# Ledger of designs, part 75: designed miniproteins, single chains, continued (5)

Each design is a single chain, and the fold is of that chain. pLDDT is the mean over its residues in the fold that is shown.

## One batch from the design tools (miniprotein)

Design m18600
Fold by ESMFold2-Fast:
Structure m18600 (fold): chain A 79 residues (1-79)
Amino acid sequence: MEAELLEKPFKLMEEALEKDLPLEEIEKLAEEGLELFKKLQELIDTHTPPLPKEVVERVNKKLEELKKKIEEKIKELKE
């Protein structure tokens, strides 16, 4: 269940990046997604008992990759 809750923001952001959306819509989705990722990171940090290392590493890697893709997409569209 916890892993599924963590996957929801990633899936929404991945779908947004795959869609042929205007810059303004991507910016809104990226901003909302980054806020969710920030809250998710805080939740992982404060979770008791601690989440399995595999889950934490997987989430952190996906978060970093998606954040990078979002930033690249926004930068490309702003050019």
Scores: mean pLDDT 67

Design m18601
Fold by ESMFold2-Fast:
Structure m18601 (fold): chain A 97 residues (1-97)
Amino acid sequence: ALDEARRLVEELYPKILETLREKLKGKVSDEQIEAAAEYAAWLAAELVMRGVPLDEAFEQSLKEAIEKALTKSVEELHMDAVAARLRLVGVAIEKEL
């Protein structure tokens, strides 16, 4: 279960990163874009594991990542990514192995 979530993050991250670079280039630093993309990838994986359709999870995670990238520091974005990852692990534990 957790390995499937990690694979989903690996598949979504480059797509999210490219989209965020296009939308945020020149507005925030590359480091903020990368941190926001990590947050979005883990959030999307968490939402999918909770039963949200992939397309909706992807759109919601991008929207939140854009808002956070414009308002938060790199450190706060890293904390948000860690929180999303911990919530995902919690969901994986709640589901029967």
Scores: mean pLDDT 82

Design m18602
Fold by ESMFold2-Fast:
Structure m18602 (fold): chain A 87 residues (1-87)
Amino acid sequence: GPIERALESLDPEEARLFRVIMSVLDSLERQSKDPEVKERIRNARKKVIELAIEGKIDEAVEIAVKLLEELGMKHAADAIRAFWERS
């Protein structure tokens, strides 16, 4: 499926970061009660997968970080950014 194609397009460090991003977005969607917030998370998830399939992990990180900052999830945003900067 699309997730498997993304993982095959990325190196091992990029694949680990991609899995972290996907896990965070999936958790946020489950925790959110607002339908508009759930839709924003689903749309960001689709864009992250599409960018990862193209090998554009830096752009995928920026999409995820921007969404997390807009949702007030500063700790999660900072953790993803720090992971990418150290890879």
Scores: mean pLDDT 85

Design m18603
Fold by ESMFold2-Fast:
Structure m18603 (fold): chain A 65 residues (1-65)
Amino acid sequence: GRAIVRPAVDRFGEAAARAAELARERGLTASPTPEGIELVGDREAAEAAARELVEAGLASGYTVV
């Protein structure tokens, strides 16, 4: 699965760091893209990580692709 996370304004560094941590913990790949942070791996894990970033206020939203 794949999710694109849109970092919250002025929180890109925090969002990227937390995304990388969640990716390492859950066997995902986190990569910066022009659209935001892309999480790739298991569908449920990618969506859960994206949701946690939004709930933590580090992201404004995410899209599952």
Scores: mean pLDDT 84

Design m18604
Fold by ESMFold2-Fast:
Structure m18604 (fold): chain A 82 residues (1-82)
Amino acid sequence: DARAIGASALAALEGAIRTAEEQGKKNPELREELQKLAEELRELGEKVKEYLRQSAVDPEASSQKMADILAKAIQLEQELLS
């Protein structure tokens, strides 16, 4: 279900954004780098919204793109928490 994958991707991106912002507050030396990462993740969130609209026309390709973003968001949050 493209909608379920998209919702999961958006939730994972929100978690990664929050973690990046929290880590930036704790580590002032990394603040600029983590703020840039948060902005890149927000841009991916906009792409997920575009793929959700496209899923009415091409559900397979859109679902794959959203699944790729979901996996990337989960990995980035894990790296930030390590």
Scores: mean pLDDT 85

Design m18605
Fold by ESMFold2-Fast:
Structure m18605 (fold): chain A 91 residues (1-91)
Amino acid sequence: SLAEEQRALARRAAEAAELAAAGAPLEEVERRLVEAATRMAEVIAKKKGASEEEKEALIEKARELGREEARRLVANPEEARAAAEAARAAL
């Protein structure tokens, strides 16, 4: 189901934040967060019945946000720890 897909992607995002908190390199955290964010955007687009154009826009925005978030979490391990804990608590 779409809800199960969203939960699985939320777990992947939590794992990426945990890696950032543990001092993983930016390249690894960015790869994981971009993958989770873009897949989540696809799920959201499907739930909304979005057009192909709207779907592509959502995916591109998710990619940009995933990169930005990865840089933020790697630069601030305490924020990464808090983000990982919050994400796990929401699962």
Scores: mean pLDDT 85

Design m18606
Fold by ESMFold2-Fast:
Structure m18606 (fold): chain A 55 residues (1-55)
Amino acid sequence: SAETVAHLQAQVDLLQERLAKLKADPNADPETIKRYEEALARWQAVLAAAQAAPP
């Protein structure tokens, strides 16, 4: 549904913003960056599946 897609897009956008800030921080823990990258990939996969679903 469009509502589900909008919700998932908001989660992806939030994770992208947080990850960008972490990558810009030279003191950021690389394991924390890795966990956010994994979370982002998972949410992007769910978003793609929701976009492919019938309305």
Scores: mean pLDDT 82

Design m18607
Fold by ESMFold2-Fast:
Order: C-alpha cells, then structure tokens, then sequence
Structure m18607 (fold): chain A 74 residues (1-74)
C-alpha cells in the first residue's frame, strides 16, 4: 500500500540521517517525519524544525537521496 511504502521510505530516511548527520539534526529529521505522519505540527514546532534543519539542508537532502536509492533496491 502507499501508506506502507511511505512509512518504509521514512524509516530509511531516518536511518540515513542518524548515520550521516549530527545527533541534533537527525533528531530534527525524526521529529519532522513524525509530524508529517501524524498530519499535524504546531506553528512553534514547525519553526523550530526549520531552524534546526535549514543550516544542514544539503546533508539532509543527501540522506533523503540515499534513502530513496535503498528504497528502490528493496
């Protein structure tokens, strides 16, 4: 199902973030994924996640690219 495929991609994304990024950035990725899956985030939470993730946007994007590659190979 689309929901199961999305969950698997997000799990891979979090794992790549944990492997490649500083712990605080990996935690922000986990929180962002959880907010997307829950369909809700407060304005304050969204602003905090943006503050944490924007300085590392290139590394976050690389983690997502690697997750997509692994997702396609499974």
Amino acid sequence: SAVEQMKKLFELFVREAERLLPPEVAEAVRRAVAAIEAGSASEEEAAELERLLLPHAEEVERALELAKEKFLKE
Scores: mean pLDDT 81

Design m18608
Fold by ESMFold2-Fast:
Structure m18608 (fold): chain A 72 residues (1-72)
Amino acid sequence: SEEEIEEILERARREVAELMEEARRTEDAAKYAGLVLRAVGVAVEAVLQARRLDPSLSEEEAKEIGRELLES
């Protein structure tokens, strides 16, 4: 449902924001890279889940969702 998609995207936004905040605080380049990669993974999984729940989502809409999540 649309409500389920909104819940998935809201949780993903929070997770990405937390990971990116931790990334900004680290002085370790490898840890930074790992946290950023994890944030990207969270965004990708959220987009895939949203598309599974709503197959009518266009490629453009899916890309925009991914962009918004990563801009958190």
Scores: mean pLDDT 84

Design m18609
Fold by ESMFold2-Fast:
Structure m18609 (fold): chain A 72 residues (1-72)
Amino acid sequence: SEQLKRVEQLKDIALNDPDREKRLAAAKELAKIAVTDPSLEVRQKAGEALGEVMKTGGPEIRKAILTAAGNS
């Protein structure tokens, strides 16, 4: 599905983009998808991607993810 492809793209950006702002934006969008997407499969995939991003992210990216998820 297009949303599953979007989740993989956002994961790649959040992990690998040289631009900090793009990484933060991608992480926030993943968090929103994990909470709000109508498809359970898409939400689970986004949650898995967030798990990977959180393993490597510093305090700022973790805070951004938690804030976006809590406000979604």
Scores: mean pLDDT 80

Design m18610
Fold by ESMFold2-Fast:
Structure m18610 (fold): chain A 79 residues (1-79)
Amino acid sequence: AKAVLVLRVDTVTKGAALAIRVVALGWEYGARVRTRFDGNTMTVEIYAKSLETVEELMRRVKEEARRIGAEVLEERIFR
């Protein structure tokens, strides 16, 4: 299963801190996580064996994003 989350961050420093945290969350859940930046837009791609793991990890990433004041622009879940 795969999910993509697109976030807007106010500063590069906040984006970098969030990227480190979401990679750590990927490790915690046994999922593959990729982060990509385009200016103040951060794309998080989550890959895991189960849809349940992808959904839970995306929930945790959104919690971390809200904590630093990042805006959720888009979320998509794939098979």
Scores: mean pLDDT 83

Design m18611
Fold by ESMFold2-Fast:
Structure m18611 (fold): chain A 58 residues (1-58)
Amino acid sequence: SRKAEMIARLRASIAALTAKIEELRRTAPDDPKAQMLASLYEAVVSAEEFLIERIEEA
């Protein structure tokens, strides 16, 4: 269904962003721009997790 496909795409996005966050935190811990980008990705992950919850409740 379209709903299941949307959730699958959001979960794939979360997995990709989480991997990118871990890479940035690991390889560039002292780079302010990299840390700012990692924080932005963390905010996106939180928003996507919230969207999944809302889609599943609908």
Scores: mean pLDDT 87

Design m18612
Fold by ESMFold2-Fast:
Structure m18612 (fold): chain A 78 residues (1-78)
Amino acid sequence: MLTVTSEEKLEELAKKMAEIRGVPFEVAKEELEFLLSVDDPEKQAELLQKRLKLPEEDAKAYAEALQSGKAIDAPAEP
């Protein structure tokens, strides 16, 4: 299960996706939760590139942040 810290990051990402996509926050949040279901960071980054038209480096950073958020003991340093 995602921790409180992970939930906070997820909400921030969902707000950014909502603004980029022009969709309601709830829809963006569901899309992020679906992307989190993809356990492979490389595939997750590829999906982010396709859906958000993000640069490869940004998509990779988002995928890494989402995967780190799943781990309770993952070092989270900005």
Scores: mean pLDDT 63

Design m18613
Fold by ESMFold2-Fast:
Structure m18613 (fold): chain A 94 residues (1-94)
Amino acid sequence: MSEVERAIEYFEKAVELLKKLPSSNEHAQKAVEYAEEGIEHLKRGDLEGAIRYGYRAVDHAYEALQVADPSDQPLLVEGLRYAGLGVVHARKAL
């Protein structure tokens, strides 16, 4: 598996997990939107764009964790971890 394929897989896992959170968590929704943009930029070969959107996804997932109910925190921690791994592998593809 290439570093680009790994980055896409990790962002897709982040999106899957973060979409399970309540729609009232606006930061979680923004993290999903930015991770999805990161995937689209990776598919176009725009690694710099993917990294930029990936960092935005990580930032919003972190903010989502700060306002989350305790029951949602494990899902957010895992989603944040996968978003971060997406960025790491996108950077390795540079």
Scores: mean pLDDT 89

Design m18614
Fold by ESMFold2-Fast:
Structure m18614 (fold): chain A 100 residues (1-100)
Amino acid sequence: SSLIEELGRLMKELEEAIKNNDIEKAIEIVDRIIELVGKMPLPEEVREELIKRLKEIKEKLANAKTKEEMEEAFDELTRVLVEAYILYQEALAAARAAAE
């Protein structure tokens, strides 16, 4: 999936930005991740909840004062995106089953 490939690239770019303490770039990448999750064919309520959680993590990252706080925000983001990926794969499987 081109969407999953783009998400993977953004996650690598985010990890690099965090390693370099580039918080402005990290926030820009999180905004792109939020936009990408917003394009996932998920139920409205599920998509809105995921976006809400990502925005809360974005705020934590923007307010991070230590590298440990940045890494904690990155770990939380990774967990949310793993959940989003599972839900996206389930949605694709359901759509495929409905088309058969």
Scores: mean pLDDT 84

Design m18615
Fold by ESMFold2-Fast:
Structure m18615 (fold): chain A 71 residues (1-71)
Amino acid sequence: AEKKANELIKEINDLLSNIDKLSVEQQKEKYDELVRRFQEIAPDLTPEQRKKLLTALGKLEQAYMDHLKKQ
């Protein structure tokens, strides 16, 4: 479970670093995929791992929503 959590965090951070290179449609597709993957592993995660992932996803959601609102 920890390896999957760390992998997902790295993918979220990579997406955040490159979010301006993606269309709004691509951003939503990637965000939805990452949220689904989080939901699949969440029951097997520690509270600490869930907090780290929720924080990372929250940053991604904020970036996506800010981009969407500008259109």
Scores: mean pLDDT 78

Design m18616
Fold by ESMFold2-Fast:
Structure m18616 (fold): chain A 96 residues (1-96)
Amino acid sequence: MAAEDLGKFAEELAKKVEGLPEEEAKKIGEEAREKALEIAANPEKAEASIAQGEKALSEGTEAAQEGLKAQIELLRGIVKGESVVEPLKKLLEAYK
């Protein structure tokens, strides 16, 4: 899947978990993981998106770096099949 699709998906999820109790955020994270695996069906494409984001981090402003770091962490969690709840919370922190 395209890097833009994964980034937009991550931002939408971060907004969706904003202000929610941890139990609600966990449910959304579990649903998000299933959809994200569908979006990142090809691990090589997900890895390419992560590499692209890491390059942007090294070249970007500090204001943009926190959001990009959180998005990269979310993509890494998706690729490894890890929980996305904590990466989503970090995205929320970065965009507050």
Scores: mean pLDDT 57

Design m18617
Fold by ESMFold2-Fast:
Structure m18617 (fold): chain A 85 residues (1-85)
Amino acid sequence: SLSDLRKILEDTFDRMSAATDDQEVLADIGELRVRSYDLLLLASGLGRPMQKVIDDIIDLLREAKERHPQFSDILDEAIERIRSL
């Protein structure tokens, strides 16, 4: 469900934010959060297929993993949880 997907994303971004004091990394996490939540709005209100929104969110998380390898475990866990929905 969208509620389960949102919860996974919120838990993931909160864990990443708690793991760093780097202001540039925190800003990127904030941007990733905004972009991910905008994609959820497309599924809930604008008629975009749920599977396409999931695919786009997974792509964002994979890109974040490349920029911030220190969060690889957190992001891989999130991707697997999302893929299991």
Scores: mean pLDDT 86

Design m18618
Fold by ESMFold2-Fast:
Structure m18618 (fold): chain A 55 residues (1-55)
Amino acid sequence: SAIDKIVKGAAELAKILPPELALALAEHQLSQLDLSKEEREKLRKRIVEAIEKVS
């Protein structure tokens, strides 16, 4: 799914980029999915957790 790709992509980017930049790029991709505020916040937390595990 697009969501799974975004989360995995953020984790991979965080191996070579600052965590803030990896998160910003993932956030840009989330903005294209036309998600509700609640769903977007939940996914942001998942992305942050994925980045923290590899950083």
Scores: mean pLDDT 80

Design m18619
Fold by ESMFold2-Fast:
Structure m18619 (fold): chain A 111 residues (1-111)
Amino acid sequence: MELEIEVKEFDSAEEAVEYIETLPEEDLVAVLINDVLLTRVASDEALRKIAEAAGLPFKVDYSNQWVKGYIHVHDYPSFEEMKNVLIALITYFYNSPSTPKDTKIKVIVVR
């Protein structure tokens, strides 16, 4: 199955959140902020393409701790729950005192 990747970069949390809210249920979505990449459980092929689009090595973390340079893969029962967690991640890291104010938010969509 050939996967198409779309990458969008945002300068603000508000614009990134607005974009994610417009995405249809069939899209696989990943968010990269401050070298932390989060997505839901997906195929190895999809996760590798997400890592490549994020500019990160294919290193997967299934824990509930945020580790820079890793792909965090969580099992969410619905697309809506996944979107809410991605939005929470953006809000948390973007507003963190440790995150540089010039930090870009990257949203990666797999179709």
Scores: mean pLDDT 74

Design m18620
Fold by ESMFold2-Fast:
Structure m18620 (fold): chain A 58 residues (1-58)
Amino acid sequence: SKVEKIEEAIRNGDVVTAIDLIIQLGKEKGDEELANKAITYLQSGDYSKALEVVKKLS
């Protein structure tokens, strides 16, 4: 799933790929605001909260 790909990108420190996939997921689910929240956590280095938000977006 896209969520699993995002989790893998985050684990690998590939923030650029993770952001791109989160944007795509937000568009697919119709919740770009929640996607932006996940991106904000990811950019601040709070990967745990970013993953929690991504799972809510799925």
Scores: mean pLDDT 84

Design m18621
Fold by ESMFold2-Fast:
Structure m18621 (fold): chain A 82 residues (1-82)
Amino acid sequence: SAAAARAQAQQELARMVAAVLRIIGHIIELELLSRREGVDLSDAIARLEALRREAMRALRAGDLAAVERLEREAEAIVEEAR
């Protein structure tokens, strides 16, 4: 039904928005960690900001698979930066 298709689209949109917000959260966390510990995380933060921009483009295109891939890449950057 049209109602079921609309509900699925809204759930996929919510998932994409949540993924982008998690990338933003990683940026904020690394910025605060860098300030608190006096560690240079500027390269990791710059890479996350590039992924955030790509994730926003994927979100606007409705590309859930791309958003989820970019979120996984962001998580890998955070793990590498620790």
Scores: mean pLDDT 89

Design m18622
Fold by ESMFold2-Fast:
Structure m18622 (fold): chain A 70 residues (1-70)
Amino acid sequence: SAAALEALKREAAERAAALARKAIEAGKEEELRKTLEEERELVARETDPRERELARAGIEAAEKVLEEAK
């Protein structure tokens, strides 16, 4: 259901944000930026709509954490 997908997207975003914060605290911001760029390229080629939405939610959450760390 749409509600189940939204719940999974929230979980993916929360996990990605937490990992992004840890990477920033460890001084790995540049490595994280490169990983997110690579993941965006992979998501653009993802044919499964659910997997695409989940991956995109995680990437967007991590990117927001990076932007807020400026």
Scores: mean pLDDT 85

Design m18623
Fold by ESMFold2-Fast:
Structure m18623 (fold): chain A 105 residues (1-105)
Amino acid sequence: SLKELIEKYLDPEEAEEIRNYFKKLGASDELADLLALIYGLARRNPNVSVEDIKEFEEALLNGDYEKTLELVRKILRDIGAEELFPRVEEALKENFDKIKEKLLG
């Protein structure tokens, strides 16, 4: 399960901090869990560049949905978890306007 993957790759405190950050921005529990897992895996994987993470954060902060999806897909591919992409895309579709309003308003 997603919870088991988070518990395997992240410290509980770290996972909770990331989840709470995205929940504050209006993310659902599932999106917050998916983003916590992505950040945890990305920072531990040498195939994920610092530039890709920065571009992802910039796209998210700018409310650029299309670029956010492109970067999420790239990061998931680089960490070997591309099978999670459909779940992340669906969760982002449901939550992106709310996150965008919090970041840009």
Scores: mean pLDDT 75

Design m18624
Fold by ESMFold2-Fast:
Structure m18624 (fold): chain A 80 residues (1-80)
Amino acid sequence: MTEEEKKLLEKAVEALDKFLEKAAKEVAAGKTYTVSKEEIEEYYKKVKELGSRKKIESEEDIKEMEELLESAHKIAMAGE
């Protein structure tokens, strides 16, 4: 269970990193104006910080991941 949880968290961080990288490029290209460039960059940095850790160790790290997932969802809806 814990080993599977770690793999799921790692995959989620990778997915968020790719998603936010794409969103940041679209904002930089001027494709969307609904979410600010600064907000995209802040979320992108948070994802990279989590992804650079050797492991997710604390409940706080998990909570940050959940908040980033929610933020990524809002960024995906930015064109609406």
Scores: mean pLDDT 59

Design m18625
Fold by ESMFold2-Fast:
Order: C-alpha cells, then sequence, then structure tokens
Structure m18625 (fold): chain A 95 residues (1-95)
C-alpha cells in the first residue's frame, strides 16, 4: 500500500504538475498528518518535476528509509535529469 502509493506519487511527479499533486495527496493519506501536509506543500512548491519527486523521497526517508532508497535507485537518473542541483544532491545522498 505505502510502496504502491509512493511509486505512483514519484511517477506522477515525473509526468505532470497535476499528476504530481494528485499522487502526493494520495500518498499523504498514508503518512502521519504533519508529514502528509509537508509533502503536499513541498510538491506544490516545486519548480521542476525532479524537485517534486525529490521532495517525495525526502519525506519517505523520514518514514520508510528502505523504500526511499529503493525508489532513489529505480527513479534516480530521471529525477536528476529533471531536477535542480538540490534534487541531484539529495538522490546521490540517498543512493
Amino acid sequence: SLEEAARRAVEGALASVEAAVKGAEELAKLLPEDKGKALVLAVKAADDAGDAAAAILAILLEVDPELAERLAREYGDEIMAKGSAAARALVRTIQ
């Protein structure tokens, strides 16, 4: 459940702004309230697709670090290609 929602959220973030927000809102329902709110705000504040995906990984690292590491390995190259220097630094740190 959490892994499926997180995977859909990352894929949504990399696809479009609308899909990024919808995926983050669905993932937030499975997180502690404070983490879910922080996730949705961070995704909405992201300028680039990679930054939105990196924000999802940052929140997941606090909740389920092993899942964050798996998603950073699977999607990391695309996140870095579509993100800022901050997104690239985060992905490299998690990997």
Scores: mean pLDDT 87

Design m18626
Fold by ESMFold2-Fast:
Structure m18626 (fold): chain A 89 residues (1-89)
Amino acid sequence: GRSLFDQGIDYLLQGNYDEAIRYFQQAADVDPSLRYASYSGISGAAALQGNYELARYYALLSRQYRPTTTPEGLQLNDRAVQAYLQALS
C-alpha cells in the first residue's frame, strides 16, 4: 500500500487540500521522524487554501523538527516542497 505521506502528496497535487492535511498529520503522528516533511506539507496545503495563518504556524513547527529529522525526512521534505510548487503552476 502507499504510505500516509505519499497519499498526502497525491491529495495535494489533486487540489484536495483537506485530505492532504489529514494524511500529512497522520504521517507525523505515526512516525515522529516525518514531522519535518509532514508539517511542511500541511503548511503548503494551507497556503494553497489561502489560510496563511495556518500555513505560517505549520511552517514554523516544521522548522522546529528539522534538527531531529533523518536523511529520508529531508528527501520527503524536498518532495513536499516540489509538490507545492507544482500545485502553484
Scores: mean pLDDT 86

Design m18627
Fold by ESMFold2-Fast:
Structure m18627 (fold): chain A 74 residues (1-74)
Amino acid sequence: SSARQKLQQLVVKASNKITEALEKGNEEEAEKILEEAKKQIESMRGEVPPEVVEGGLQALEDVYEEAKRRAKER
């Protein structure tokens, strides 16, 4: 399941970049990273089970919202 592993690696790498961008106050950059990662995950529909695709998309959105909340509360 190289496709599944690739999707999981993409989620991890994108999550780290999103968090870093938001911690630096760069929300526009974080949104661009999120959008690019979501498009890449969407392109993998048919190569991995739908629940894996939806899980990856949800994980990215959760990371974005949580990191944004934490940055605002500081």
Scores: mean pLDDT 85

Design m18628
Fold by ESMFold2-Fast:
Structure m18628 (fold): chain A 76 residues (1-76)
Amino acid sequence: MDKVVVTAEVTADSVTITIEATEGKVTVKVTDPETGEEVEVVLEEGESKTIVVPLSKLPNTEVVPGASYTQVHEFP
């Protein structure tokens, strides 16, 4: 089964999101916060994608500077 680990780190002005494919090949859909366009990114096993989102583009998100968040997703 495919596994993805998503880690978000919060700074004073941005959120750094790292998406890592730990098992199998994964297709990740990412919405550009500036354009609203959905982009598909294909990650092979062991590959990672880093996305930096300015806090000014997430006005409705509750964010704590210096916090980190990790979520694991498993796919059939």
Scores: mean pLDDT 65

Design m18629
Fold by ESMFold2-Fast:
Structure m18629 (fold): chain A 70 residues (1-70)
Amino acid sequence: SYDELLKAIKEATKKDPSFGLSLLMGLETLSKEQQIELLKFFAKLHGVEVPESFSEEQIQEVIKIIREGL
């Protein structure tokens, strides 16, 4: 779920701030389509099931969580 993805990102950023910074830089430089694919890839890597697409608001929430975790 989307909530499980947010939790996984928050935990990963706290455990490895350098990873969090890399993910933040990636998301801020990528197109919306590329941001969605990056988030889907991260979810798959962490065994989290996510929707087919993300809204702009959901992507911005992910960015906010990473920034607050740094």
Scores: mean pLDDT 82

Design m18630
Fold by ESMFold2-Fast:
Structure m18630 (fold): chain A 91 residues (1-91)
Amino acid sequence: MEELLREAERLVEKGTVEALREAVRLLREALRLVFREKDKERALRNARRIVEVASKAERKAEELGDLELSIEASVVLVGAASIIAALESER
């Protein structure tokens, strides 16, 4: 998980279309892992990291004019935010 998020963040920093596409792919994989995580605190922490990195990816995709990539990053962002909301409301 941490390795996936660190690699995605590094790729977002590179800011090329190819790097952002790979970053979104890694963020989508990280989101799948969070969904399967049994530790609520770990899931919450990782979901918050996905929101942070996906938000940066969305902004960089918009700057590059890549609508498809921007939408894909936004879908990951919404997914992670939904997990955060669910976990924070759970007893």
Scores: mean pLDDT 83

Design m18631
Fold by ESMFold2-Fast:
Structure m18631 (fold): chain A 96 residues (1-96)
Amino acid sequence: DRRLELLRKAADTAEEIARLAENGQYDKAVELATKASEEFEKMAEESPDPGTRELYRALAEAFREIAELAKNGQGEEMVRTARDLVEALRREIERL
């Protein structure tokens, strides 16, 4: 349940980032991706469960990559990467 809720929240966040970027709202997309990366990184450091820690670290890295692509002006690649993350998370949810 907790893992499923976390995966859904991450997928929803990545989808929102992609939508913001597709609408030309790159500053908001960068802000959301950066906040997501920082929050998941903090959760990883504070998590006593190894499996949850690994998940948080993977999510933090994914959102960090999305933020960096946007900062470098690679908006199209950023949208693609965010949508790929959504698809990967949805596949993981289906396996649960």
Scores: mean pLDDT 82

Design m18632
Fold by ESMFold2-Fast:
Structure m18632 (fold): chain A 80 residues (1-80)
Amino acid sequence: MRYSLEEVAERLLAAAADNPLARQRVEETLKMIDPDGDGKPETDPSTVGARLWRALDPDRDGKFSEADVEALLAVLVPEK
């Protein structure tokens, strides 16, 4: 499965809903990727957000793989 940035954001925020620190971490990461909040990733390739987006979406189709979403969940919203 492939997910848009909006779908990834919804899934990460839902997973972090009961953990304020995890939610803040998710929000900060999403702001880094999409600072304008327009649903499109940062396009300046020199920024950390653009580099992170390129690493997660190397073909630049605006989609994340299921494995990429699972990796983000494990890092940003750990079970403990």
Scores: mean pLDDT 65

Design m18633
Fold by ESMFold2-Fast:
Structure m18633 (fold): chain A 90 residues (1-90)
Amino acid sequence: KKELIKAEAEGAIRAFEQIKKALEEGDVKGALKLAQGLLAQAPQLSDPELAQKVQEAAQAVIDALEKGDVKGALEKVEEAIEWLREYAER
C-alpha cells in the first residue's frame, strides 16, 4: 500500500538525519554504526527502488567514513535525504 511505502521512506529520512547529526557532532563511530544498521535493514523495505537507493546510500556513507572522509559522508547523507523526500512526495 502507498501508505506503507511512504512511512518506510519517512523512516529512512529519519535514519539518515540521525547519521547527519552524529557526523555534525563529531561522532564518526556512532554514524558508522547507524549506517551499518540502515544497510542491514534496507533489504526489508517493501519497494525495490527504495530498498536499492537506501542500500546504495548507506554503503556510500560507510565507504566514505572508512576512508576518513567525513565531508564526503555528509554529502552522501544529504543526497539520500533529498532523493527520499522526492520519493515520499510520489
Scores: mean pLDDT 86

Design m18634
Fold by ESMFold2-Fast:
Structure m18634 (fold): chain A 96 residues (1-96)
Amino acid sequence: MKATIVDVKEVLKDPETGKYVYFVTVRVEGIDPNASKEEQIKAMKEAADKVADYLVNELGVEGAAFFGGTSRPNEVVLLALGDKEKLEAAVGKTVE
């Protein structure tokens, strides 16, 4: 699977940490269009988990998790907690 961060948007400020929560929109490539809906959802979640791993372990954000889909079948949204500048700099990053 190949996942590209296409957008980062501020949602709210966490009152406990003082850090902002972001929606991170990810475009996923390499999903089999002939697979079952359950298999496609599993593949999208796997791609989201790889992006979450990148955000936490390489970019150094405090946390990231799969949130849901968008109106587009090849896009998922993660919630991320961390620094705005780090997250915005990640737009255009592709994770394999």
Scores: mean pLDDT 78

